# Designed miniproteins, single chains, continued (3): the designs that were tried, part 61

Each design is a single chain, and the fold is of that chain. pLDDT is the mean over its residues in the fold that is shown.

## One batch from the design tools (miniprotein)

Design m10235
Fold by ESMFold2-Fast:
Structure m10235 (fold): chain A 66 residues (1-66)
Amino acid sequence: MEVLTKPPEDPEERRRAALGFAEGAIREGLSKEQIVELLVTHFGLSREEAERIVDEAEKRLKERRK
């Protein structure tokens, strides 16, 4: 998959939205693998980006103890 056009929104904005989705999915009890697949499907992220987002979401939930 080749992408020539970057999203006009800051990459941080897109990652923040994906991060929120991943946090919700973790709370619903989805596995990391399932969440990665959903991020690829819903946000068009690469697997590497999706894995990083899931890791970040886990850290955020750990900080909130939820």
Scores: mean pLDDT 72

Design m10236
Fold by ESMFold2-Fast:
Formats: C-alpha cells, sequence, structure tokens
Structure m10236 (fold): chain A 94 residues (1-94)
C-alpha cells in the first residue's frame, strides 16, 4: 500500500509537470481512495477535491471523487456533508 501511494504520487507529479490533467486527475483519485483505506480522511478529501479541480473530461472521475469525499465525511461523522457530496456525485453523471 505504501509503495502504491509513492508510485501514484510520482505519476501525479509527472502528469502535472507535463500538463496532463486527465492522468493527474486519475492519479489524485486513486490516491484519495488509498488514503480513505488508510483512514486518513483529510488527505482522502484533499486528493479527491484535486481530481475534481483538474476538470477531467470524464464525468465518471468527478462522480467517483465526490463519492470518496462523501464516504470520508460519513466516517468523520459529518452526515450533512456526506449527503451533500452524494448528491453532487449523482448530478455529475447527468
Amino acid sequence: LEEQIKLLEEIRKQALAEGDKETAARASLQLAVLYLKQKDYDKAIEYAEEAIALNPEDKEIVAAAYRVIAEAYEKQGDLKKAEEYRKKAEEALK
């Protein structure tokens, strides 16, 4: 898991340096999922928000990122934020 995080951080860094926003967004989303598994909810939210901010063409990435944010807030006990981001995930697929 630590080696996967290091690899994804390097992929993200290189993609950002090259202006490849799609690859950077995918790497950020995968980092968000791995940090969620590690129960580092703040980093999971940070990387998921980065994936959204990179504005990938693929709406599935945006929806997946919102779902990660919703789960992180739910695990932190912020049920209002969790519901807000679940709705954002549904809207992203329209």
Scores: mean pLDDT 84

Design m10237
Fold by ESMFold2-Fast:
Structure m10237 (fold): chain A 73 residues (1-73)
Amino acid sequence: DELVKKGKEYEEKGDYRKAGLLYASAASEAESEGDFKRAAELYRQAAEAFEKAGDDKLAAGLRELARRAEELA
């Protein structure tokens, strides 16, 4: 996935906010395609990235999205 690849590149550069946004976008795309297992994994990656960026509130919200997706998988 191009979004995940780009997210990894930003994460390697230390731009955790951009990485988190890209992982969240990829998660949303997976969810809209019915791939809830993949969406849960990507929401968790996005949450970890936002935690590293210092945005604990957004990270918590993304973890809730991951939990919901996992439940549907």
Scores: mean pLDDT 87

Design m10238
Fold by ESMFold2-Fast:
Structure m10238 (fold): chain A 55 residues (1-55)
Amino acid sequence: LRARRREAGLSQRELAHMANVSRTTISNWERGLTTPSAATRARIEGAIDAALAAR
């Protein structure tokens, strides 16, 4: 996740804002501390894909 977010040029805060989740959710998932629900993961991955498509 962190590598894909960096490739998209997004900070944890920016990705959290785009995916409508807390920054803590992004941080915990990137650190392997917790795995979000399938719906939350889809929103986060969708936000990264949208940012990459806008390049």
Scores: mean pLDDT 79

Design m10239
Fold by ESMFold2-Fast:
Structure m10239 (fold): chain A 60 residues (1-60)
Amino acid sequence: MSPTVLEGEVSLALGLMAASLGLTDLAIRQLEEAAALFATEPSAAAALEEARALIAELRA
């Protein structure tokens, strides 16, 4: 796994944890960081779409 994908996965996990704690602003920030990292890696296209979907859901 590339270091970029690993960092994205860590940010995604932190975003999900923040969302579970009701920390919506922190969750969105972490998910946006994950999406930015995944966007640099073609192999992470599915993870990018997941992060974007979660951001949209939290903003709804």
Scores: mean pLDDT 82

Design m10240
Fold by ESMFold2-Fast:
Structure m10240 (fold): chain A 60 residues (1-60)
Amino acid sequence: MDPRERLAKAAAEQARKLAEQGNDEHAKILFETSRKIKEAKSVEEAKEYLKEAGKKILEL
């Protein structure tokens, strides 16, 4: 399985779970991150998107 595809699916699954718990702000960040990871041209770029999402969540 493509590492980028795996990262994107993990982010989307976590976002959906957060949305079900009422954490809409965190869910929105992770859904957008999942989309960016899918558009990433490299695993390094995908990891940068995850790092950015983590920073945004911590600053919430």
Scores: mean pLDDT 78

Design m10241
Fold by ESMFold2-Fast:
Structure m10241 (fold): chain A 89 residues (1-89)
Amino acid sequence: PTLGEVYPFAGHFGLDPSTELSPEQLAFLEELRKYIPDLEDFFAVVKWLLSDPSRFERAYAEFERVKKEGGDLKEFAEELVKEAKEALS
C-alpha cells in the first residue's frame, strides 16, 4: 500500500503520499503509531526514517531489541521524535 492509503494525512505533513510501503515498513510504523499519539511528531519520525533506508533498518532493529528486553517502548518512541525533529530542523 502507499503511505497516503495507510495514513491519509501524510501529504498534509510534507510526505509523499504515493510512497510505497513494504509489509515490514508498515508493521513497524503501525507499532510506532501506538506510542506517538501526536500526528505532527509521528509524521516527523516517518519522514526522517523513510529518507534513509539504513536509518529505518537500524531503528526497526533497535525497536525490536527494546521490545524483546521488556524495555520502555514509549521512551524509545519519544527519543525517535526528538532525533527526527532535531534532524529535520
Scores: mean pLDDT 84

Design m10242
Fold by ESMFold2-Fast:
Structure m10242 (fold): chain A 60 residues (1-60)
Amino acid sequence: EDEVEKIVKEVNSLPGTSYERGLILEEKLKPLNVSKSVLTKHLNKANITSGARNRILSKL
């Protein structure tokens, strides 16, 4: 959970588009195998597209 929050903050600080941040966030979250409830809470704070958010939730 602390690691997920850290990753979301890191990705939100990156330059570029919401789409590019979504791709980076997905890759960084893959190895963590986080529960959907925790993931949903943190994704609400992520500066990414709705499409990227839905993709991450469906894959994890």
Scores: mean pLDDT 76

Design m10243
Fold by ESMFold2-Fast:
Structure m10243 (fold): chain A 86 residues (1-86)
Amino acid sequence: AQAQVQQIGDQSISNIGRISVRHRRRGTLTDQHQQDFGQIGVQIQQLTRDQNQQTLQQINDTLRSHIQNNTDIDDVIQSVRQIIDS
């Protein structure tokens, strides 16, 4: 159980990094976006420590969906924040 939660948390952070790299290459990554993803990363680490597997899985699934569909970075940030705040 703990190993699975850590894996989902690590995958979520990896997926944020992947989105950031794509948008940096396109010139669509702002300093604000980097700060927003940094804050989300801190919150993901907190959820991992709290063993909140359900919320982490929702975040990871949402990030994977946005990567697959190549959605706007602002939509990604908004979607993930809505999950964290619920």
Scores: mean pLDDT 83

Design m10244
Fold by ESMFold2-Fast:
Structure m10244 (fold): chain A 70 residues (1-70)
Amino acid sequence: SSEIEQKKLRLLLLKFVADSSRFLVERMKKNHPDNPVAQKLAEQNEKKAKELEEESKKLEEEIKELEEKE
């Protein structure tokens, strides 16, 4: 259905943003381990990535439920 396709596109976008955020966090931690500002930004972005990952998980469950009904 169009709803399932829209949710799949949203999921793809959320996963892309979360993965990109994780990549940037790893780079900040490796390149500036002794910089407290960089570490704080890394922690904030890590929290954001976790929130996006949880949203993605919920969306995957919604997609599965809709597909099982069809």
Scores: mean pLDDT 83

Design m10245
Fold by ESMFold2-Fast:
Structure m10245 (fold): chain A 66 residues (1-66)
Amino acid sequence: SKELLEKAEELLRKAKELLGKGQTDAANILANQAIRYAQEALETGSEKQQKKAQELIDEAQEILAK
């Protein structure tokens, strides 16, 4: 779903902003939520949406790593 991908992207943007402010715990919570939305889009989306969902999952995992 486009809506799930949009929610995941919005959560990742907020997570990156929180990391910039030194709020790592809050950023990690939002990154995990973004993964959940992206995983649901991966299961129910078109091939193009599945590729985008995987990119968002990868970005969220980078946030969680640091």
Scores: mean pLDDT 83

Design m10246
Fold by ESMFold2-Fast:
Structure m10246 (fold): chain A 74 residues (1-74)
Amino acid sequence: AMAPAEAVAAFDEREPALREKLISLGVSETEADRLVAQAREAVAQLVLGGYPVDEAIESVEKGVLARAKELAEK
């Protein structure tokens, strides 16, 4: 079953490293926390839509890092 809770648990194991990367890119702690929260929700939605957990997490991490770089450049 593609349970959102399972996907969120897998994402939460990777969350500290992602948060540190976001802060290192120049976003504030508040922005990093917001991006992480949005990423958690996006992973859950992708898994509900039929994506494998690992692919959902990888896709969302790439998107969040790209967004953080865009925000840091402004």
Scores: mean pLDDT 79

Design m10247
Fold by ESMFold2-Fast:
Structure m10247 (fold): chain A 67 residues (1-67)
Amino acid sequence: SVAAEQALLDEIAAKYGLSPRELAVLGLLVRGQSQAFIAAGLDISQATVSRHIARIKEKIGMDPRTL
């Protein structure tokens, strides 16, 4: 369920030290949302979304899109 998915994402955030903004980006990415959609939804640039993805990848050790 969506709730179970969010609980797993919250656990990943706690384990790997993701910021609230990084967790928000991760949640939208694992749901298959585009960088443009994420940027619009969070009121940030697509370049900023890309930087958050890079930081999430560094913290988790894998591409967040493959979660």
Scores: mean pLDDT 79

Design m10248
Fold by ESMFold2-Fast:
Structure m10248 (fold): chain A 86 residues (1-86)
Amino acid sequence: AAEKAAALARLAELDARARELGAELARALAAGDRKKAAELLRELAALLRETAALLPRVLPPAEAAEAAARLEALAERLEARARELA
């Protein structure tokens, strides 16, 4: 109970932060700030990996594994894009 409640609270924090970073990333890209965009992409990738790690605490095993794999794949793509911009 306590572990699942803590995971849900952390997932809500990560979701809110991801929305903030997404908006900042859009602004950085529009401004041509490649260094800032690369930093924001790495932060987003880290949030996606943390989200993936928490999913087994809140979702059934099969759904958690599927969702985690998708988030990890997206994180790798964001990290690759960050390297291109840096």
Scores: mean pLDDT 89

Design m10249
Fold by ESMFold2-Fast:
Structure m10249 (fold): chain A 94 residues (1-94)
Amino acid sequence: DPLALEVGRARRDAVENPTAEAWRAYGARLQDHVDILVEKYGLEEAIKMLEQEIQMVKGLIQQTDDPETQAALQEVLAKLEELLKELKEKLKNK
């Protein structure tokens, strides 16, 4: 799956080489990431996985002292929280 490979690569690059650019690149692919999780694991499991990723990003924000990388991580966090809210709303209405 080319899309899953591209999302996975962006996430790996952001985690292994944490720069503002790498985190923004991953942030741009978060909708695709969430769509892939829902397709492969279903809605309930995707919600749990996304909650775990939100906790990881919150931890990285606390560890990051570079202002640009911290801002990029905050942008990723905000988008992850928005996507989580959308998934929880879908689950409630299903």
Scores: mean pLDDT 84

Design m10250
Fold by ESMFold2-Fast:
Structure m10250 (fold): chain A 70 residues (1-70)
Amino acid sequence: SAIDSLSPLEQAILRVLYERGVMSARELAEELGVSQSTVSRHLRRLVARGLVEEPAPGLYRLTPAGVAAL
């Protein structure tokens, strides 16, 4: 499955977005204990894979495909 090709941090991002709904990269970084630049880099990859979307500037949520990948 798509999740099996994701890093542990990417899997954690998807889980947190599933539980919390919409979050910024800063809020995800605070929750996960990593830098905002690290989270932003992984968010770009998840958006490119269609698992995460940016419904408004700087705000991220799971797509239906992202939910199905969990």
Scores: mean pLDDT 85

Design m10251
Fold by ESMFold2-Fast:
Structure m10251 (fold): chain A 89 residues (1-89)
Amino acid sequence: SELVERIEELLERAERAIEEGRLEEAIRALEEALELLEQLEDRELVREYAERLLELAMRVVRLSEDLELLLRAIALVLRAIGLLLDAEL
């Protein structure tokens, strides 16, 4: 699926951006990945990618010194938890 390939690419981009300290780029990639995840019908894949997105977003929360980036990362954490909760139900 092109959708799954794009989600994977965005998560890999976010991870590299976090490692390089490019937190704004990381957040942007995670926000796009989350929007695509919300369109995915496969609950097992949603769970797997939402867990990865949550872990990456939590890393941004820990590293962020900018309040606006921190709030965006917290919003991603909450939305990812929502997707995980939906996938378990």
Scores: mean pLDDT 87

Design m10252
Fold by ESMFold2-Fast:
Structure m10252 (fold): chain A 53 residues (1-53)
Amino acid sequence: MEEEKKKRYEDLIKRAKARYPTGSPEYQEAIKKVEEAYKKGLSYSEMEALLDS
């Protein structure tokens, strides 16, 4: 479970890098939201929704 959560988190970070220009406010905000959600124990679907919004 925990290892799967880490892999999903890493996948979302990779998607953010592919979707947004690095160093943009949108990229930084997306990374911050995903990191905070991961630390709070949110589901992958919730983290993915934060990246897509």
Scores: mean pLDDT 71

Design m10253
Fold by ESMFold2-Fast:
Structure m10253 (fold): chain A 106 residues (1-106)
Amino acid sequence: MMTDPATLSPEELAAVYEALAVGLEAAADGASVEEAAEAAREAALRRFGPEHEALAEAVRETTRGLVDYARAADPGAGLRRAAAILREAAAARRPVDLSGLPRPAA
């Protein structure tokens, strides 16, 4: 799942990607999907401020979907690969394309 950041500036988009990467890295380190989602939400609130609770909740929901997708596609490396892609996109101030991730094997 990707959040469409059409209303966000390039700096806000980069901050969203950094928050999502924090959640994916936590999941890669053995955190549960809910712990990873909460870590991403906390990172978003730290960056945007407590008034941006709705944005932080959207980051939390997006993190859950990305963790599930990445684990299904590649349980060993998918989470770290997705986090690296998001951090690179944040540094470049560009929209990320996750189509390069392998599709989940049924």
Scores: mean pLDDT 74

Design m10254
Fold by ESMFold2-Fast:
Structure m10254 (fold): chain A 75 residues (1-75)
Amino acid sequence: MTKVEADITEMVLVMTDQAKANKGKPESVIMEAMLEAIEEKFPEYTDLARQALEESKTLTEWIQLFIEKVREKAK
């Protein structure tokens, strides 16, 4: 199941694509590009992405917390 896991998979692909497009740039720039892509394609998850970013210090922590918040909201 289901829509949420499909959305998470697609968001991870979109975030990976933004990381690839912004190769060699600072993590902050990559994170902003990823957030902008989520805001454009998955507006329903944007607030969760912003909350996770405020609680995170690194790109890896942000992605992990964001996915966790998305799954928690679906329960």
Scores: mean pLDDT 81

Design m10255
Fold by ESMFold2-Fast:
Structure m10255 (fold): chain A 59 residues (1-59)
Amino acid sequence: DDVLKEAYKKATEAYKKVLEEQKKDPSLTKEQAREKLAKLGEEISKETGIEVPVSDKLV
């Protein structure tokens, strides 16, 4: 339960960070941002053992 909450919290924070980076750097494309989010989701899943879907629905 706590691990699941931490995983989703990390995913939400990662998504917010990527959105802020995209706002500050317009050269970062939506496709590149999506790939970055996918990688972060994989890292969170490896750290927590929970498969986390990283998407705009988490924000």
Scores: mean pLDDT 70

Design m10256
Fold by ESMFold2-Fast:
Structure m10256 (fold): chain A 55 residues (1-55)
Amino acid sequence: DEELKKKLADKLYTWTLEQIEELYKKNIGSEKHEEAQKILQKQLEEYNEKVLKAL
């Protein structure tokens, strides 16, 4: 199910981008925006690892 793993990763990537845009629209500011991006990036990496190991 390699294809399913890739599709799930793509969905997480798209969701992460939408979350980043939402935070930007709420006018968090450049420095806080970078911190938020790092948090979301770590979440994405952890989810990808858990999904990949579980499947």
Scores: mean pLDDT 68

Design m10257
Fold by ESMFold2-Fast:
Structure m10257 (fold): chain A 93 residues (1-93)
Amino acid sequence: MSKEEFAQALVSLFAMAAYLELKAVREGRITPEEAAENILRIGQLVAEKLRELGYEDLAQKVLELSQRFADAVRKGDLEAAEEAINELLKLGS
């Protein structure tokens, strides 16, 4: 696996984590605030790793989409949260 393939895989796995958090919110298993806090925390760790690998622009986009997901889920806008996940999936491709 190249560094680029690894970076793309990290973003795709992060998108999947966000999808599972959104699913848990929809099912009433966690609160919107818990999902927001979880994704902001994981997003920061992913962005830090991407930066260490030399993908600073990708790291910044991960942080921006993590914030968009958190803001959307906190407002109950689950469609906007799903759109942020879809943008993360495209970055990981």
Scores: mean pLDDT 88

Design m10258
Fold by ESMFold2-Fast:
Structure m10258 (fold): chain A 60 residues (1-60)
Amino acid sequence: MLSPEEIAAILYTAIGNLAFKKGDYEGAIEMYEKAVQYDPSNTAARENLEKAKKALEEKK
């Protein structure tokens, strides 16, 4: 059974993925950071956070 925190991390990761797909890397970073705060063990959120940070740097 998933905890409310694990569920929140999954949902914030999904919202971050939608922002990333639209090229909103700043919004994606914000959502992935929330996901990591709720569940620091969520590897998808952490890996996607790093990818979003790199994409934001390349956009400049």
Scores: mean pLDDT 83

Design m10259
Fold by ESMFold2-Fast:
Structure m10259 (fold): chain A 71 residues (1-71)
Amino acid sequence: SVKDAVELTKKFGKEALEELEKLGASEEEKKKVEELTKEAVKAAEAGDFEAAKAALQKAGEVVLEAKKKAE
């Protein structure tokens, strides 16, 4: 359901931000993930699951780049 998709999207965003915090990521990186998560939530609420997935994928890419920099 749309409600379940929105809840999962919010959970992903929270976990992504917690990961960035542990990695010592910049405020800019955290803000970008937060904005992408908001975009994904808005898309999911509108029933646009393709747009929601794309935004979450971009948020995940920010987390992966932060992990590589944390070496």
Scores: mean pLDDT 83

Design m10260
Fold by ESMFold2-Fast:
Structure m10260 (fold): chain A 92 residues (1-92)
Amino acid sequence: VKLFAIQLLANQGKIEEVKKLVEEEFPDDPESLRILGDAYLKAGKFEEALKYYEKALEINPTPEIYRGLAEVYEKMGKTEEAEKWRKKADEL
């Protein structure tokens, strides 16, 4: 329930609202930061996506965060970096 509102806003492409909610209410929640990273990735804002995934990773590394990082690097054309992060996801 708590993360449902964040995910719903992200699915609607309301990135500004997601960012405000995450930074104000859930700044240190790795799942909320990952959802924000996913929203930026979907919007093609790869630098912002990396920032929030890296912040989430520092708090709690999960397979979902590693997969998000891999997808950002893949879409940026950095296939070697993408493979590195995919391998980390598979090892968790």
Scores: mean pLDDT 80

Design m10261
Fold by ESMFold2-Fast:
Structure m10261 (fold): chain A 78 residues (1-78)
Amino acid sequence: SPEEELLEKIKERVRELFERALEAIRRGDFEELERVLREIERLMDEFAKTMKNPELQKEFAALVAERARELARELEEV
């Protein structure tokens, strides 16, 4: 479905941005981290406004929560 295709594209983009955020933390580049996190927040807000399927919303929220936990763990090591 178009909604499932949208979800997969957004999930891929968000994963790439979180990987970029992890790399920024590892390098101590907190300016880049701030820019990447703002971009993630914008994508999340846009997706929440356009996606009306509650099951797909839950799937996306679960991905973001998992990635955010990974990011938090990396920050604890700095």
Scores: mean pLDDT 81

Design m10262
Fold by ESMFold2-Fast:
Structure m10262 (fold): chain A 62 residues (1-62)
Amino acid sequence: SEKAEELQELFLKAIEASLTNKEESEKLKKEIVEKLKELGYSEEEIKDAEEHINSKIKSALE
């Protein structure tokens, strides 16, 4: 779905930004959270998504 592709692009941008600009990466993570809320995801699902993004960012930096 188009919504899934949009979220995937934001996830990739957040990971990329984490390598060069932590402030931009944090801003992009907040945008992802807001988008998930608009799409009707629960707070628990949003938290899981945030943890997943943070895990991927940590892996990319190592």
Scores: mean pLDDT 75

Design m10263
Fold by ESMFold2-Fast:
Structure m10263 (fold): chain A 60 residues (1-60)
Amino acid sequence: MLFKAKADLPAAGPGTLALRKGDVVEVLGEVPGGMVRVRSLNTGETGLVGKDALKYFEEI
C-alpha cells in the first residue's frame, strides 16, 4: 500500500525513517512493538515508522 505524508515526520530513534510532507512511502509490513517497515519512494531508503504515525499519512 502507498501512503503520502501529510506532515514532516522526524526520526524518533534508531532504525526510524525521517520523512518530509509530501513524501510517498510503500508499507512493506508490520514489525513487533507497534512499528511498520516502509520504503520511501523519494529516496529508496527503508526504515521503521510508529504505527501511530500512520494517522499523519493519506492512502493513495
Scores: mean pLDDT 79

Design m10264
Fold by ESMFold2-Fast:
Structure m10264 (fold): chain A 59 residues (1-59)
Amino acid sequence: KEEEIEKLRKEIEELNKEIDKIAAEAKAKGYVSEEELFRESELTMKLIGKIIELKILEK
């Protein structure tokens, strides 16, 4: 249980960093490419799933 919680927290942190990086790159260049938009969407969906798993394990 504890190992699973720590693993999920690390995965959530990594996903947040990747999303933030994409957002920062888009902001710096003033536009978002279709590939970046699609990737950000995929990462966001994964993040939501991991957050739900973490909440279930915390109960």
Scores: mean pLDDT 80

Design m10265
Fold by ESMFold2-Fast:
Structure m10265 (fold): chain A 82 residues (1-82)
Amino acid sequence: STPSLEEIIAGLEKVIAELEKLGDKVLSREEIRELLKKYLPEGVADAILETLELPEEVTAKEAVKKLKELLAEAKKLLEQAN
């Protein structure tokens, strides 16, 4: 089943919290994918990676910035949901 928007938001917040602990550490796209899969279903993790258009290697700080932008959009959609 497709996770709820609330579950996606909660998963994203957990991913962001783990990445914030890593600071300027360089991560591969695959390492970020595995971290997303820890808190989100694989299909959702892959959709997020596609949306973020991350390069093969990115700093945890840059990944956090992009994920926070996505989180803000998800929260906006949740506020507009009936």
Scores: mean pLDDT 83

Design m10266
Fold by ESMFold2-Fast:
Structure m10266 (fold): chain A 85 residues (1-85)
Amino acid sequence: MKLSPAEAREYAETILRMLSNLSEEQRAAVLALIGEVDPELAAVLAQLLAAKSLEEATEIVRTLSREEAERLLRLLEEYAVRAIL
C-alpha cells in the first residue's frame, strides 16, 4: 500500500526525531543491527541519516510502502532501545 504525502511526512518527522536523540555511535549501531535483519531498509535508513531537511527525508520515506515504513519505524524503536542499553 502506498503512503499518502501526509503519512510520509509524519513518518519522516518521527524517524528524524528518534535519530536526533542518538549519538553518532548509536546511529551506526542501529544501522548495523537493522542491516543484519533487513538490508534494504538499512539502505533507506542510511539515506535518512544523510538527509539535510525534513523535505528531503519526506521524499525518501515516500519511496516506501506503508508496510515498509511501519516496519522501519518498528525496527528503529526496538534497536534504538538496544543501542542505548
Scores: mean pLDDT 82

Design m10267
Fold by ESMFold2-Fast:
Structure m10267 (fold): chain A 55 residues (1-55)
Amino acid sequence: SAEAEKALAEAERALAAGDVGAAAQHVGTAYREAKRNGDEASLARAEALGRRLGG
């Protein structure tokens, strides 16, 4: 979904800037939006990025 993709892009930007807290919040938003919309690709990406952030 567009909302999940936007949240994932914001999470990646925050992570690149070293803001792990903001990245984690954006990953959470992406996860919820992907799950709500049945967007399996964005859900998998949010899970992978969440694991990279340390859970």
Scores: mean pLDDT 83

Design m10268
Fold by ESMFold2-Fast:
Structure m10268 (fold): chain A 61 residues (1-61)
Amino acid sequence: MSPEQQEILSLTEIIVRMLRQQGYPEEVIEEVRRVAEESLANNESIEAFLKRVSEVVRKHA
């Protein structure tokens, strides 16, 4: 894996842990994980990945 792909995986675990601690429903956690899988499959930048995660969280806030 590229360094950027490893960073996306690390950030995903941190984000998931934070969302669970804040009481977000499992559907939001699953959507964030899906976004991470898509970003890894498409070799997206960390910036693009974080933008997509932010949109998911905002939609459910």
Scores: mean pLDDT 82

Design m10269
Fold by ESMFold2-Fast:
Structure m10269 (fold): chain A 57 residues (1-57)
Amino acid sequence: SIEEIEKEIEELFKKLEELRRKMREENVPLRDISLEEAGITMKIMLLFEKKKALEKQ
C-alpha cells in the first residue's frame, strides 16, 4: 500500500517534468500549463497525505 503510493507519486513527478518539456516545445498558454501543474501537484499532495495517514496507524 505505502509502496504503491510512493510509486504513484514518482509517476506524477515524471508527468510534471513532461509538462515542462511540452511548454518549451509547444506554444501552450501559461494558463493551461499552470492549471495542469496544479492538478498534478494536488494529486501528489493527496497521496502524501494518504501515506502519512497509513504510517500514523
Scores: mean pLDDT 77

Design m10270
Fold by ESMFold2-Fast:
Structure m10270 (fold): chain A 65 residues (1-65)
Amino acid sequence: SLQEELEKLIAELKELKKKVPAELQPKVDRFIAGAEKVLSTSGPVLEVAVKEAKELIEELKKILG
């Protein structure tokens, strides 16, 4: 389900947060907080959150190498 996919992506973001520069940690924290709220929301909002989480993870991985 999209909910399970988003939960997995949130877990990955929490792990990546430990490795990113301190300046980026607030941005990651804000995204995680927003994503956790949409887990109880309608499908379209959940689909957007999943896409945005994947994009953020890709950007963070590029920064980390």
Scores: mean pLDDT 83

Design m10271
Fold by ESMFold2-Fast:
Structure m10271 (fold): chain A 74 residues (1-74)
Amino acid sequence: SEIEKLEKEIKELEKEIKRLEEEREKLMKKLKEAKTLEEMLKLIGEILRLIGEIIDLERRLKELKEKLKKLKEE
């Protein structure tokens, strides 16, 4: 079923987004504890990369949810 495949992909994306958000939270805590400018800049770079990945996955999730909604309306 196309619906079942989409629901599985949506769940997998939601799990990945949650994992990246938890990783981001962990890096944000490390940033607060960073003692050198070099450490802060490295952590900021990693946080920005994760934000980019989260945005891309959230965009994909939105597209899949919209497709699922259309399929369930028939």
Scores: mean pLDDT 86

Design m10272
Fold by ESMFold2-Fast:
Structure m10272 (fold): chain A 67 residues (1-67)
Amino acid sequence: SELERAKEAANEGAKRLAEAAERETGLPATGSGEVVDEDTVKVTVRAGDLVATQTVSVEEALRFLEE
């Protein structure tokens, strides 16, 4: 339900960002998503020595995936 949606947004957001980072840097990239609550997710991406973390609403994460 709401938590499942948040978990899906976190996981898909992490995958999408990792794939983008891998294409941009040419380095292996990994992404991890964490559900903070039913409306908030935290996404971390790592490529080489680069680490980036974003905390966003589930609505914003889903809009980002739509693009």
Scores: mean pLDDT 77

Design m10273
Fold by ESMFold2-Fast:
Parts: structure tokens; sequence; C-alpha cells
Structure m10273 (fold): chain A 55 residues (1-55)
């Protein structure tokens, strides 16, 4: 699934860089392109944020 590949790419980049703002912007773009839903974008962002909060 192309959408899943884009999601994994965004999440990995955010985890590698700590750039939550950049991840949010990329997820908003995927929603605007119709590749994911707003609910999926929020869930992904929350999961990345939670992982970054763990040492």
Amino acid sequence: DEANREIVRVAKRALDTGDLEGARQELEKLVAEGKITPEQAEAILRNVEAQLAMD
C-alpha cells in the first residue's frame, strides 16, 4: 500500500530527527492528497510523539 509506505517514511524521519512539526506538516499534506484520513494522521503523530518521549 503506497499510503503505508509514506506513513512509515514520515514516522521514521520524525524519529530520526525529532522533528514533530515537520512530521505534522507532512501528514497534513498526505491528508490533503487524499492518501490518509485526518484520524490516521492524528494517530500516527501521537504514536511518534510517545516514542520520542521514551529514553
Scores: mean pLDDT 79

